# Designs tried in a protein design run: designed miniproteins, single chains, continued (6). Part 4

Each design is a single chain, and the fold is of that chain. pLDDT is the mean over its residues in the fold that is shown.

## One batch from the design tools (miniprotein)

Design m20113
Fold by ESMFold2-Fast:
Structure m20113 (fold): chain A 69 residues (1-69)
Amino acid sequence: SAAVEEAIRLLEEALELAEGELREILQKAMDSLKQGDVVAALSGLDEALKLAEDPELRELIERAKRSLQ
C-alpha cells in the first residue's frame, strides 16, 4: 500500500541517521513492514521514539508512524 511504501521510505532515511541500538530497532521495524506486520512495526517505532533524542530522527519516526495509522 502507499502508506507502507511511504513508511519504508521514511525509515530508510531514519536508518541513515541512526546508530547502535536505535538502528537495530528501526531495522526490525522496517523488516516487520516488509513482512506486512504493521502492528509489530508500530511497536518498534514506539520503542525507537523512547530512545531517539535527535529531532530530525524523531520527526522521521513520527511521520512513519502517522503514515501507518
Scores: mean pLDDT 86

Design m20114
Fold by ESMFold2-Fast:
Formats: structure tokens, C-alpha cells, sequence
Structure m20114 (fold): chain A 65 residues (1-65)
């Protein structure tokens, strides 16, 4: 459960950061790095659902950058 909780926390933080950046119309490298960290943590945890969400958000953020 430990690694799954870390992945979920990182995704929640990344989602908040991305949502704020998207509403302000400004996606930054920091937002991309946070999403990449969330994806890495989810992959390390074997949390396929969290990894899928993080990957989709990362792809969207990269298209906006």
C-alpha cells in the first residue's frame, strides 16, 4: 500500500497543479515534471490505473506546452 499511496498523492498534487495551470492558460516545465514524477511513482507501484491517468494528463500538458 505504501508505494500506491505515494503514487496517489503525487497524482493528486500533479492534478491540482495542472488544473490551476490550465485555468490560467499557462503550462510550465514544472507542471510537466510534476506529472512525470506522478507517472514514475505509479509505474514503480504497479498502479496501472494511476499510471494511466498520469500518462493521459502528461500527454495533454505536453500538447499545451
Amino acid sequence: MEKHMEAEIELSLALMDFSISKLSGEITEATIKRLEKALKKAEEAGDEETAKIAKELLEEAKKLL
Scores: mean pLDDT 77

Design m20115
Fold by ESMFold2-Fast:
Structure m20115 (fold): chain A 67 residues (1-67)
Amino acid sequence: VKEGLELMLEFVEANLKIQKKKLEAQRDAARAAGDVETANSLDQQIADLEKRYKELIEELKKSIEYA
């Protein structure tokens, strides 16, 4: 049970890293092009993504602690 939860946590953290890197690359490209509005929109998307994943990671960590 605990090992399965730890594997899920690793998967979730890896997926966050991949998705965040993609959005950061798009943001950096927008900034380089002078598209401040798109860059700011992408910064908000990154923040929202991090918040959602942080909640999921905290829930998984709690489940591991109580297993």
Scores: mean pLDDT 82

Design m20116
Fold by ESMFold2-Fast:
Structure m20116 (fold): chain A 60 residues (1-60)
Amino acid sequence: MEYADAGTLHTIQPGDTLASITASHGVPVAALLRALPALDPDYLPVGETLFIPDPEALGL
C-alpha cells in the first residue's frame, strides 16, 4: 500500500536503464520523464535515488 501523495524511490544500479526501471515499477518511461524533466535519460546517475511517480501521475 502506497502513501497518498507519494510514489516509490529506486536507487539506480549499474546497468539499469530507464526502460528497465519503469517496467519494474509498472509505469511508462514518459511518466518518469514528465515528473523528472531534469533527468538525462542518456546519463543515469548510478547510485542516486530516483523518484518513481505512480501511474496516476500520467493523469490517468
Scores: mean pLDDT 67

Design m20117
Fold by ESMFold2-Fast:
Structure m20117 (fold): chain A 64 residues (1-64)
Amino acid sequence: SDTRERIAEAAIKLFKEKGRENTSLRDIAEAAGVSMGTLRRHFPSKDELVQAATELAAEKSLKK
């Protein structure tokens, strides 16, 4: 969904800006403009979000 992609894109941006260790789920929810409840509905854990963000970044790189 658009919301899931927005969350993953916000995660990619924040991971590039300040690293994964210094990026919380709350930071990502705020950057994506969603509630923590909405974020957790799409990504129950930070590990799942990190994986999805990595996959999205790879997909965008191989899009052509």
Scores: mean pLDDT 79

Design m20118
Fold by ESMFold2-Fast:
Structure m20118 (fold): chain A 61 residues (1-61)
Amino acid sequence: SMADEYRAKGEEYEALGIAYASEGKYEEAAQYFRLAADYYRKAGDEESAARAEHLADHLAA
């Protein structure tokens, strides 16, 4: 379904965010976490979207 495809995209961007954060690239990591949140919302997964946004906000602080 489209929801499953959007969730997969969210997971892909979340993984990129984690990778960039582990390299100390916090601005890029935050961008990827925000992209992940957008895709999780498109998938109807508000819990994962909120978690991804929280991570982005933490890294941008």
Scores: mean pLDDT 89

Design m20119
Fold by ESMFold2-Fast:
Structure m20119 (fold): chain A 98 residues (1-98)
Amino acid sequence: SLEDAKRMLQAFLRWLQEKLEEAKRDPSKVKEIGREVADALEQLARTLAPVDPETAEFLRKMAEEIRKLIDEGKLTIESLENFYKKLLEFAEKRGVKP
């Protein structure tokens, strides 16, 4: 349901915040954490696609952007912070907060 989709997005935001804090504590893990975040975004997008296709597409595009930055050797902690902020803003506009 859409309510379940919102709860899943809320849980994901909390998890992403924890991963961002982990990257800040150990910046050498930024690429590993970036891969984990992209994988989780893709999995959530697939799960949400039947009930919330707009959120699913937003998450899929974000995963693609993160993977591109990883492949180009350009992923930084600041990049991950910017992705978190974009997702938080998108979620808040949909009535979801972490």
Scores: mean pLDDT 88

Design m20120
Fold by ESMFold2-Fast:
Structure m20120 (fold): chain A 66 residues (1-66)
Amino acid sequence: MQELIDEILLALARMQASIAKRYNASIEELRELEKKMLKLADELNASEETKEEIRKLFEEVIKELE
């Protein structure tokens, strides 16, 4: 079950980051979205590896906007 939840969280993070990038979301909006995703991951007891991948996904998009 937890593996399925972690996969869903990663899929959601990728989708949100991709859509935000496509619509020129601000760095502030991306950071808020990252915080919300990490909070959801914590609530669902996601692995540290999954949380780190979520952070990397958002950081990559933010870096491209800088």
Scores: mean pLDDT 80

Design m20121
Fold by ESMFold2-Fast:
Structure m20121 (fold): chain A 59 residues (1-59)
Amino acid sequence: MEIYKATAVVPKTGEEDLALRPGDIVEVLEEVDDENWLVKSLKTGEVGLVPKSYLEKIE
């Protein structure tokens, strides 16, 4: 299981994007492209796209 932590505020800029706050824990479901990953928030269960540069691997 690929677990990451948000290192900064991630804004929701599009309908497919997932908004995150620093310290939010996510599971990576798919690497959609070189910059964006499809992730699931472990706090809310919501799924969406997040730029990988905002994420730090913790597992």
Scores: mean pLDDT 80

Design m20122
Fold by ESMFold2-Fast:
Structure m20122 (fold): chain A 98 residues (1-98)
Amino acid sequence: MTGLSEEGLKALGDMAIDFAKGDPERAAKVIVEMARHAALNPAAAEVGAELIGQALRTLYKVDKEVAVKAGDAAIRAAESNPELKARLEAIRAELKAA
């Protein structure tokens, strides 16, 4: 319904990275929110996926189980945007292979 600007997505990404160190579950919720906004925003799916990927990789270093679940939830949130969904699926595969 409402998409954020690239600047808004960057702000959420920074917030997710900050929370990852002290509150992994909250970081996961912010990452899923980023995916919902990116799916609705005609801003390049590439930029959204890159910012979500950075947050997921940071979270994975703290709690890999929470990060994988966040990735799965982000992919579901991106259902309406096939390009974003495909990019997030690639990031999730990368994390599971690590």
Scores: mean pLDDT 79

Design m20123
Fold by ESMFold2-Fast:
Structure m20123 (fold): chain A 65 residues (1-65)
Amino acid sequence: MKKKVTVKVSESLSEEDKEYVKLKAESIEELLKNGRIEEAEKAKKEFLEEAKKRNIDVEIKIEEE
């Protein structure tokens, strides 16, 4: 089954940060859909690091569609 990536954010986001979160979530979802699990894990780690630098509290949830 294709996996869906859901990102939970605890704080209000600027338009720039909303677009960033959306693009990163979609990128991780594409990697998972293509079976690139290790690349998806690295992308999640990089996303969490960058979100922390942007002062965005983020939780990433991966669900089956």
Scores: mean pLDDT 73

Design m20124
Fold by ESMFold2-Fast:
Structure m20124 (fold): chain A 93 residues (1-93)
Amino acid sequence: MLEDDRRIAEHFEKARQLAPPEALDLMSEAIRAIMEGDVEKAIENLKRAIDVAVKAGHTEAAIHMAETVSLLAERYGQEEAAKYARELIEKLR
């Protein structure tokens, strides 16, 4: 596994462990979208999962989800999504 792949997997797994149940379906859809090669849909589902986690008070899960979005967005050249994720991480700290 490349180092970026490992970091993405680690943040995703921590988010999954800390996430409220209502965010888990969105995280599963994000993984499915990645497997289908649809990075934009994966990022969209992760952003929705972040909103759910923040509203539920699971701030640490939301931070790990945002770190996953940042790393995926940087890897696939999605500059706006990467910026969104970095700003959200700073706001949630």
Scores: mean pLDDT 82

Design m20125
Fold by ESMFold2-Fast:
Structure m20125 (fold): chain A 61 residues (1-61)
Amino acid sequence: GPTVVSGYEGQPAAISSSSEGTHVVLAETVEEARRKAEEAKPLADELVEKSRKRLEEKGLA
């Protein structure tokens, strides 16, 4: 399942697991986590839209 990490609280949590899967680059500081989250923001927006569509199909939102 998706991994939750600091820097992108809430949606999307899965992006951290995908981004850090190959490179074991731990966010040793909150600033590092924020910077990586900002770099992945375009992809994060896409994941949020996909999650939203899935929830609408399930009738949750």
Scores: mean pLDDT 51

Design m20126
Fold by ESMFold2-Fast:
Structure m20126 (fold): chain A 55 residues (1-55)
Amino acid sequence: MLSAEEIAAQLIALGASPEAAYSAARIYVERGAEAALQAAERNDPVTAAALRQVA
């Protein structure tokens, strides 16, 4: 399983801001990829696109 730090690092590498990446990574670890993707799609399409690469 990827840790929140590992997921955040991947999202940052794919263009997400650090704040958005850490927020999305926390949701991913706690509630899964789909919940993180849905939350990101409301606020930040760049982070949502990055999540599709990680998930």
Scores: mean pLDDT 78

Design m20127
Fold by ESMFold2-Fast:
Structure m20127 (fold): chain A 60 residues (1-60)
Amino acid sequence: MEEERRARLYEERAAEAIPTIDEYFLSLGRPALSEEERERMRRTAGNGGRLSAAERARAA
Protein backbone atom coordinates (compact mmCIF):
# COMPACT_ATOMS: atom_id res chain seq x y z
CA MET A 1 0.00 0.00 0.00
CA GLU A 2 2.70 2.53 0.91
CA GLU A 3 4.75 1.70 -2.20
CA GLU A 4 1.75 2.32 -4.47
CA ARG A 5 1.08 5.66 -2.76
CA ARG A 6 4.71 6.74 -3.15
CA ALA A 7 4.84 5.67 -6.79
CA ARG A 8 1.74 7.76 -7.53
CA LEU A 9 3.18 10.83 -5.80
CA TYR A 10 6.46 10.53 -7.69
CA GLU A 11 4.65 10.07 -11.01
CA GLU A 12 2.39 13.08 -10.37
CA ARG A 13 5.37 15.20 -9.33
CA ALA A 14 7.39 14.11 -12.37
CA ALA A 15 4.46 14.90 -14.69
CA GLU A 16 4.19 18.41 -13.21
CA ALA A 17 7.95 19.02 -13.16
CA ILE A 18 8.72 17.86 -16.71
CA PRO A 19 6.56 20.53 -18.45
CA THR A 20 8.03 23.24 -16.20
CA ILE A 21 11.58 22.07 -16.90
CA ASP A 22 10.89 21.99 -20.66
CA GLU A 23 9.49 25.55 -20.54
CA TYR A 24 12.49 26.71 -18.51
CA PHE A 25 14.95 25.23 -21.01
CA LEU A 26 13.02 26.76 -23.91
CA SER A 27 13.23 30.19 -22.26
CA LEU A 28 17.02 29.76 -22.04
CA GLY A 29 17.18 28.75 -25.71
CA ARG A 30 18.16 25.20 -24.81
CA PRO A 31 16.90 22.14 -26.70
CA ALA A 32 14.19 19.92 -25.23
CA LEU A 33 15.10 16.96 -23.04
CA SER A 34 16.49 13.99 -24.96
CA GLU A 35 15.02 10.49 -24.70
CA GLU A 36 18.06 9.42 -22.67
CA GLU A 37 17.61 12.29 -20.21
CA ARG A 38 13.91 11.50 -19.84
CA GLU A 39 14.70 7.85 -19.06
CA ARG A 40 17.29 8.97 -16.53
CA MET A 41 14.74 11.18 -14.77
CA ARG A 42 12.16 8.38 -14.69
CA ARG A 43 14.75 5.97 -13.28
CA THR A 44 15.77 8.45 -10.60
CA ALA A 45 12.15 8.94 -9.54
CA GLY A 46 11.41 5.20 -9.62
CA ASN A 47 14.51 4.29 -7.61
CA GLY A 48 13.60 6.75 -4.86
CA GLY A 49 16.35 9.19 -5.75
CA ARG A 50 19.44 7.03 -6.20
CA LEU A 51 21.18 10.11 -7.58
CA SER A 52 20.34 12.03 -4.40
CA ALA A 53 21.75 9.15 -2.32
CA ALA A 54 25.02 9.21 -4.30
CA GLU A 55 25.31 12.99 -3.95
CA ARG A 56 24.58 12.75 -0.24
CA ALA A 57 27.27 10.09 0.18
CA ARG A 58 29.77 12.46 -1.45
CA ALA A 59 28.80 15.30 0.89
CA ALA A 60 29.13 13.05 3.94
Scores: mean pLDDT 58

Design m20128
Fold by ESMFold2-Fast:
Structure m20128 (fold): chain A 101 residues (1-101)
Amino acid sequence: TRYIVADAELEVTGDPAVAERAAEALGRALAEAREHGVASPEEAVRLFVRALEAAGLRVTRLESEVTQEGDEITLRLTLEVQDPATGARATVRVTLVLRPA
């Protein structure tokens, strides 16, 4: 079973340099999720965390909320990220709407 990304919202706040790196990494992960779908909301969370870590950012906090209405799953994800070299931080909020493929 796979899900398509029907809708996505991304908000990044905090240190401008960290926020830019986080937004670029998440934009690439979101493009991958849109192209290939995801097997679960949990796979989407792992995809975003891996993308941030690959960009050299440390995920210091992760909160996820999954709600389902009919065939639609909404994933709301809040991530706190830090550049380990500088200590600068940003907060990421992602909302994904997933539908069965």
Scores: mean pLDDT 87

Design m20129
Fold by ESMFold2-Fast:
Structure m20129 (fold): chain A 58 residues (1-58)
Amino acid sequence: SSAVEALAREYGLTAAQARGLLTLAREMGRDVAVQYAMRDLGLSREQAEALIDRLEAL
């Protein structure tokens, strides 16, 4: 959705990266998704947790 694209842009990510992060959180759990976002997407823990919360709220 356009909401995912707008949210991804706010965090300096592509829509595909944001969708991948949401899928990872749903399938493997929040902690795995947070670690991935920090290590591979360059987000802080606080940014990763906030982004996942906002993606799940869409």
Scores: mean pLDDT 87

Design m20130
Fold by ESMFold2-Fast:
Structure m20130 (fold): chain A 91 residues (1-91)
Amino acid sequence: SKAIEYVKEAKKAVEEGKYKEALEYLNKAIDEIENQEIQRKLVVLATALAIRVAGAEFFEKVLNDPEKAEEERKQTREATLERLDEILEEL
């Protein structure tokens, strides 16, 4: 399934800290998924990831707080990987 392949690529991108690439793969998975409930879960995950990545960038670039930015990225990575594994088990 293309959706499974895209979710696996998104997981690899998250593991590598490549959040832009992860979001691109999640959006591709959303377009390929036929199950509306799983599609909703992917949309919620992609939206949450985008917000948290923007928040980490805000801490780093606007507030000049690289320590908070790094902690937010660590928590985002861990939460996103856990949720991706749950979604992959449903696919």
Scores: mean pLDDT 88

Design m20131
Fold by ESMFold2-Fast:
Structure m20131 (fold): chain A 98 residues (1-98)
Amino acid sequence: NRAEEVLERLVRMLEEEGRFDLAEELRRASEKLDSVSDILAAFGALLNEAYSQGKITPEQYKALVERFNELVKELLKDLSEKGKENREIGEKNLEKNL
């Protein structure tokens, strides 16, 4: 499940920054979520709430936001590449039927 893979990557990101508390909170918030977009939204909300409440340092917040933006870029690139692959499969099927 793509959503579960994204969740595990975000949890690892929090754990690598020493934020095991936020990692567990993300796991709990994500227990009933089954879409990539919902998990990404939950992570964004978690970071913004932690920062607003002073539970995360500005340096940690910046590092996590930068890593989150890189993950989002990777996911968008994967979607673009899958779109290209589907077009190439379509063109190949059209060539085979011409």
Scores: mean pLDDT 77

Design m20132
Fold by ESMFold2-Fast:
Structure m20132 (fold): chain A 120 residues (1-120)
Amino acid sequence: MKKIKIGVLVLADDPEAQAAALRAIAESYPELKKLGIEIVDIGVARTPEEARKLVEEMAKKGADGILIVASNAPDEVVEAAVETAKKYGLPVALVRGDQVTPEDVIAGAKKLKEEIEKKK
């Protein structure tokens, strides 16, 4: 099976929420590897401008899609990330919640993999 490359964008204004999201992502790695999913980049954005820049860099690094992990993030930051991903032709999966778990990250990555595979 071909490996799927994804960029992971963490959107959180709170340092505790950011740390929890990054932990959930790290704890998801063994399952993502079993699914043939490779993470090419992980970025953290607090502003719409940071979100746009990080999605563009992920696209340049060869991401096939973007997983957005939004923990208490403003809608404007999420929208900036989604719109930039669409500009680069990248499918998006969105994981949203006050507490993001490894199971949430895995579920989001599975949905993203399905969308990537449907485009080829």
Scores: mean pLDDT 84

Design m20133
Fold by ESMFold2-Fast:
Structure m20133 (fold): chain A 73 residues (1-73)
Amino acid sequence: MHKLVVTTEPLTAAQKAGLKAGAASIGVEAEFVDETTVVLTGEDEENVRAAATVLLQGLGVKVLGIEEGEAPA
């Protein structure tokens, strides 16, 4: 699985709900660690990257940073 840790501006409840629903529609799981950090996990690298970029931009979310997460070996 591919995993991205995305740092954003503080997310509204509506943005969190929209990202979770949109990500799920493309096979990506969204986990909200805190108000500014979301972890995106999926089997398709392109879909995980789309959730981190296109879906967040569509929701009006400002992305401050994206880091690759290591899968446990």
Scores: mean pLDDT 79

Design m20134
Fold by ESMFold2-Fast:
Structure m20134 (fold): chain A 87 residues (1-87)
Amino acid sequence: SRETVEREARGFALGAAVALEVVDEREPELRKAGVPESKIAEIGIRAIGAAAAVGARAALAGASDEEVREAARREAEEVIERALREL
């Protein structure tokens, strides 16, 4: 339904916005770890995409905006932490 699509889009947008904040917060740590700028950008794109997808799924499952943001933040942080472990 249109309502379902709108809910999914809202969750996606919230997730992407939160992930962008996490990437900005963690970018200095990635640089200090010696990660090249091109790889930082790639990690950022992956974190935003993954968090947006998690946000959309959470919203579709009936999560509140606050719960969507929390789930998205956790996913973005996990993507970055996995990238740091694989260095």
Scores: mean pLDDT 89

Design m20135
Fold by ESMFold2-Fast:
Structure m20135 (fold): chain A 80 residues (1-80)
Amino acid sequence: MEEARAAADALGARLEAAGRTEEAAARRAALLEDLKTYEENTKTIAEQGSKLSPEELAGLQQVRDASEANLQRALAEARA
């Protein structure tokens, strides 16, 4: 997920170039929170998945997948 941090910086730099510095900071912060959520839930599933109830595991997977989808959209935007 180093690419996700690079994407956040690239998208932020585009907003800064457009003179939208506060939006750049907000976009970077939002993507870093999505990355943190993805990494934390991925770690929890890997380390504790076998100890979680099916409902708890499904909930963590859903939140992780939503964060991953946001990060993948940011990567696509940064590469365009």
Scores: mean pLDDT 80

Design m20136
Fold by ESMFold2-Fast:
Structure m20136 (fold): chain A 90 residues (1-90)
Amino acid sequence: MKAFEEMAKATPAVLEAVRETIRELDKIASETDPEIDVPLSVAAALHAVAGDVEGQIASFEDAAKRAEQLGNPKAAEVYRKGAERLREAS
């Protein structure tokens, strides 16, 4: 129960890390490529709401790999930074 309470207390910081990553993706999309995978960003935000920080970190890392495969290294960098911010917030 205490571990759950501590996770719940961390949720605002985790959500802010996700929001920051989404803001950076939106900025890059407007400057470089409209085909940035927005659904992957939404999946990461849903993981944050569920309190699954590790799942959200994994989602960002998978999104970065997918962005590189699609030829978008700028989006990949934003996703990797998002994963780093989540590790720092958790």
Scores: mean pLDDT 62

Design m20137
Fold by ESMFold2-Fast:
Structure m20137 (fold): chain A 72 residues (1-72)
Amino acid sequence: SVEKAIEYLKKGLKAAKEGNLEKAIEYAKEALQLLPGSHPAVPYIVKGIKALEEGNAEKAAEYLEKAIKTLE
């Protein structure tokens, strides 16, 4: 559901801000699985995961925040 996807993205954003990039990736991937691939939030989640995998928590936070705004 969209509500659960928002919850996971908020948990991912918190983990990213705390420097737990592995946990942030896990939460962002869980959110991605709850959304249809056509959802406009999906590109932001994908870019957020890529930024986390590259160790860029600041850029990841920006993308995850954009994803959350798109879903709200």
Scores: mean pLDDT 87

Design m20139
Fold by ESMFold2-Fast:
Formats: sequence, C-alpha cells, structure tokens
Structure m20139 (fold): chain A 77 residues (1-77)
Amino acid sequence: MTAEELERRMEEGVRLAERELAEARAAGDEVSARLLALLLEALRRALELARAGRTEEALAVLREAYARARELAEAAA
C-alpha cells in the first residue's frame, strides 16, 4: 500500500467514524459513542502521521487504538 492509499483510507475512516459517532450519540449508545470517539481520535492522529510520511508510526497508532477498542468492548460486556 502506498502512503497516498493509506492517507485516502484514513480520510474515509474519519468520515465514517464521524457519521457513526453522531448516530451513536443520537441513539444514546454511550458504549459505542466512547469507542467511536477513541477510534476517531486515533484515525485523525494516524492521518497526520501518514501525511508527514510516517507510515509505520501511523500503522502503530491504528494497532494501539484497535487493541484499546477491543478492551473497551470486552469490559462493557
């Protein structure tokens, strides 16, 4: 995957997460809203790193966010 492809995918992820976060908040789904807010922040940071050419660091941020999202989902169960 090129840096440009990664950047485009992250931009799409940000837009998707923003829409889903708004929907979760409107539905009163606090657990989903917290998880989506965490993923959105990570995607924004990863996008900044990818734009700076720091692709490896961008991927590390996404991996960490996914791990935290899993922990939150398990704790909420």
Scores: mean pLDDT 79

Design m20140
Fold by ESMFold2-Fast:
Structure m20140 (fold): chain A 84 residues (1-84)
Amino acid sequence: GPVDEDDVLTTLALIYLVTARKDKDPEAQKEAVERAYELAKQLKNPENIKIVADGLEDLGKQSTDPEVAALAKKYAEELRKLAE
């Protein structure tokens, strides 16, 4: 069948977040958070949106940078509202 775009976008968002968790550069982490959020806003499946929101929250908790942590938390909360 055709490629499921929702699953592809979800996978890409998770790759950005998983890569960022290993990076210690706050600017690279911030870019990954923003890219994951932009991909997640295109998702149609609420369960996939929640998966990306969970990934953002996990990155925020692991980040040593307060700005990255705050941005990840904000975007996770916005995505959870979109999944309602």
Scores: mean pLDDT 84

Design m20141
Fold by ESMFold2-Fast:
Structure m20141 (fold): chain A 75 residues (1-75)
Amino acid sequence: DELEELEKKIEEIEKRIKELEEEIERLEELLENSELSKEERLELEIEIGLLRIERGILKIELKNLKKKLEELKKK
């Protein structure tokens, strides 16, 4: 069932986006509230940046998959 496979894929991506958002929030909190060296701060900023890029890519994929699901549900 293509519809069930697509729903599972959407659920997996939504779960990963949520995990990324929680990790970004945790790292941003660490960046604001911790006594960090200049190097440690830069490393965290880079990591946050990479996680934000990954989240952005997954959000685009999620929109595309949700459109496909809506088209399949009309049939």
Scores: mean pLDDT 85

Design m20142
Fold by ESMFold2-Fast:
Structure m20142 (fold): chain A 78 residues (1-78)
Amino acid sequence: MLSKEEIVKLLLEHLKKLKEYIENNENVTDENLEITIKQLEELKEYIRADPSFSEEQKKAIEKEIEEVKETLEKKKKE
């Protein structure tokens, strides 16, 4: 079973890999970019609503989500 700390670590690692993937590996459609942004917004709301995450964990996850969203928005403008 995964601890909350392990879940946070895996989530942060996945978000960083997603950012790198978007920047370097794919020509993605605007539709796919919009869907991904929506999914990230839903994830952010989910994390914010979960009282079992510490404030530090929530801030770290929100920061990584916002960085991925910024990368997606920049890609959409190209």
Scores: mean pLDDT 77

Design m20143
Fold by ESMFold2-Fast:
Structure m20143 (fold): chain A 76 residues (1-76)
Amino acid sequence: MEVKILKEGVFPLDEDRMVAYAVAESDDKEAAIKTALEKARQLAEEHGYEPVAESATVFEKDGKYYAVAAVIGRKR
């Protein structure tokens, strides 16, 4: 099961919150979703924020799945 991270990043939302996001590509839908969410959570955590809300959307194109995950982190 191969999963590739295509894009990842973080941006501030306000003084106490941030958004972390990740985009994952896989030929397995569940793997793409899981990897994107795990990466977004990891990004929030490594920046010192606690994940408090998350969302993931998945797209299919030519037998490949693209999962876009976003996590709202709150400062600990």
Scores: mean pLDDT 86

Design m20144
Fold by ESMFold2-Fast:
Structure m20144 (fold): chain A 64 residues (1-64)
Amino acid sequence: EPPSDLEIKESMALIMRGVGLLLASKGKYEEAIELLREAIRVAEENPETRELMERTLKEVEAAK
């Protein structure tokens, strides 16, 4: 069975999170924060994934 739209959005948000963390690790905090904000928007239909994105954004903001 093909993945649902929700599953695709979850995967996209997780990929965005990974890229955002990579950007933050390189000191590109503004770009990381922008991407994590987009990941939260993409994940808004899934409360658990959205919460993970919001938590990750807070951690990146605290690290800069």
Scores: mean pLDDT 82

Design m20145
Fold by ESMFold2-Fast:
Structure m20145 (fold): chain A 62 residues (1-62)
Amino acid sequence: MEELVEEARKLIDELKKLGYPEIAEMLQRALDRAVERGDEVALRSIVLTAKNIINKIKEKKK
């Protein structure tokens, strides 16, 4: 779980750097709830979602 949390935080930070703070805030709130519940499935989903969004942004250059 800790490794997934660290990965998610890195991806959220990358989204902020790419200029999508609103998406980053939504994912941060989801992460906080998943951590509080100990929900590894939600953590994995957050990581995958963030990676997908970042990849689309990088390809389209915003």
Scores: mean pLDDT 80

Design m20146
Fold by ESMFold2-Fast:
Structure m20146 (fold): chain A 80 residues (1-80)
Amino acid sequence: DPRSIVEEISKKLGVSKSKVAKVLEVYADLITKGLPLSLLPRRWSSDHVGVSTDTAMKIIAEAKSRGVNVDELIEASKTY
């Protein structure tokens, strides 16, 4: 459930659901474009989604640890 992913990450990291969803949107876009996960998500997130690079990387790590696929990430990003 995409809502559960956003809610669990939001609760665990103390970040608003809207910011979690925006970070997951950036992450999904990176994967969809075939770009390596090491390319700019940390710097890109601080400029585009209003969260620190450390926080964005923690959100991405939580999504990765849950084994979510690109379609689930896209659905999660649309939640907020």
Scores: mean pLDDT 72

Design m20147
Fold by ESMFold2-Fast:
Structure m20147 (fold): chain A 78 residues (1-78)
Amino acid sequence: IEEAKEALNNEDYEKAIELLEKEIEKDPENAEAWALLGAAYLKMKDYEKALEYAKKALEIDPENILARAVLEAVERAL
C-alpha cells in the first residue's frame, strides 16, 4: 500500500489504481486501500468512481478519515 501512496504523491494515478486493485484483491477488507482508490479517482475528477470507492471504504470502516474526506470533497464538487 505504501507504493500506491507514493504513486499518488507523484500524480501517477494509473499506477496507484493498479497497485491498489492488487492490494484489494489480496485483502478486500482493507478500508485504507478502498479510500486511496477513491482519492485517486477524485484527483482524476472521476467523481462517480471516487464516491463509489469512498462508500466501500466507509462500509468496511465508517470512521475512515480519508474516505470521509473523499466523500465530502465529491459532495462539494457535485
Scores: mean pLDDT 80

Design m20148
Fold by ESMFold2-Fast:
Structure m20148 (fold): chain A 120 residues (1-120)
Amino acid sequence: MITLTESGGGTFKAGSSVTLSAKITGDASAIKKYSWWRKAPGEPFKFVASISADGSKKEYDPEVEGRATISQDKAKQTLYLNLNNLQVSDTAVYYAMVVAYSGNLPVFIFGEGVELTVVE
């Protein structure tokens, strides 16, 4: 079974940077795509960034494009999200998610989330 454990949250000042990490346990070779999602107070659950298993394709939500970098360390089985120039509106619970296949069906696996609070 694949599991995701996020870390790197906490309380940060607006204008600073943070790196969120997600440790992946289990058979990472089954994973086809890695992503970050967030749930802010009063907002829907939404996409932040994704990276393909081979690292060749990255996608970002327009709200974070230019401020966010998604990356992975395959040897450490760790997914990263770097957010620069933090805004109070970045306050949310952040979830790592991977897409793996069980036969012909995609399986979506989420971590439990890590809380990020941005203050002035």
Scores: mean pLDDT 87

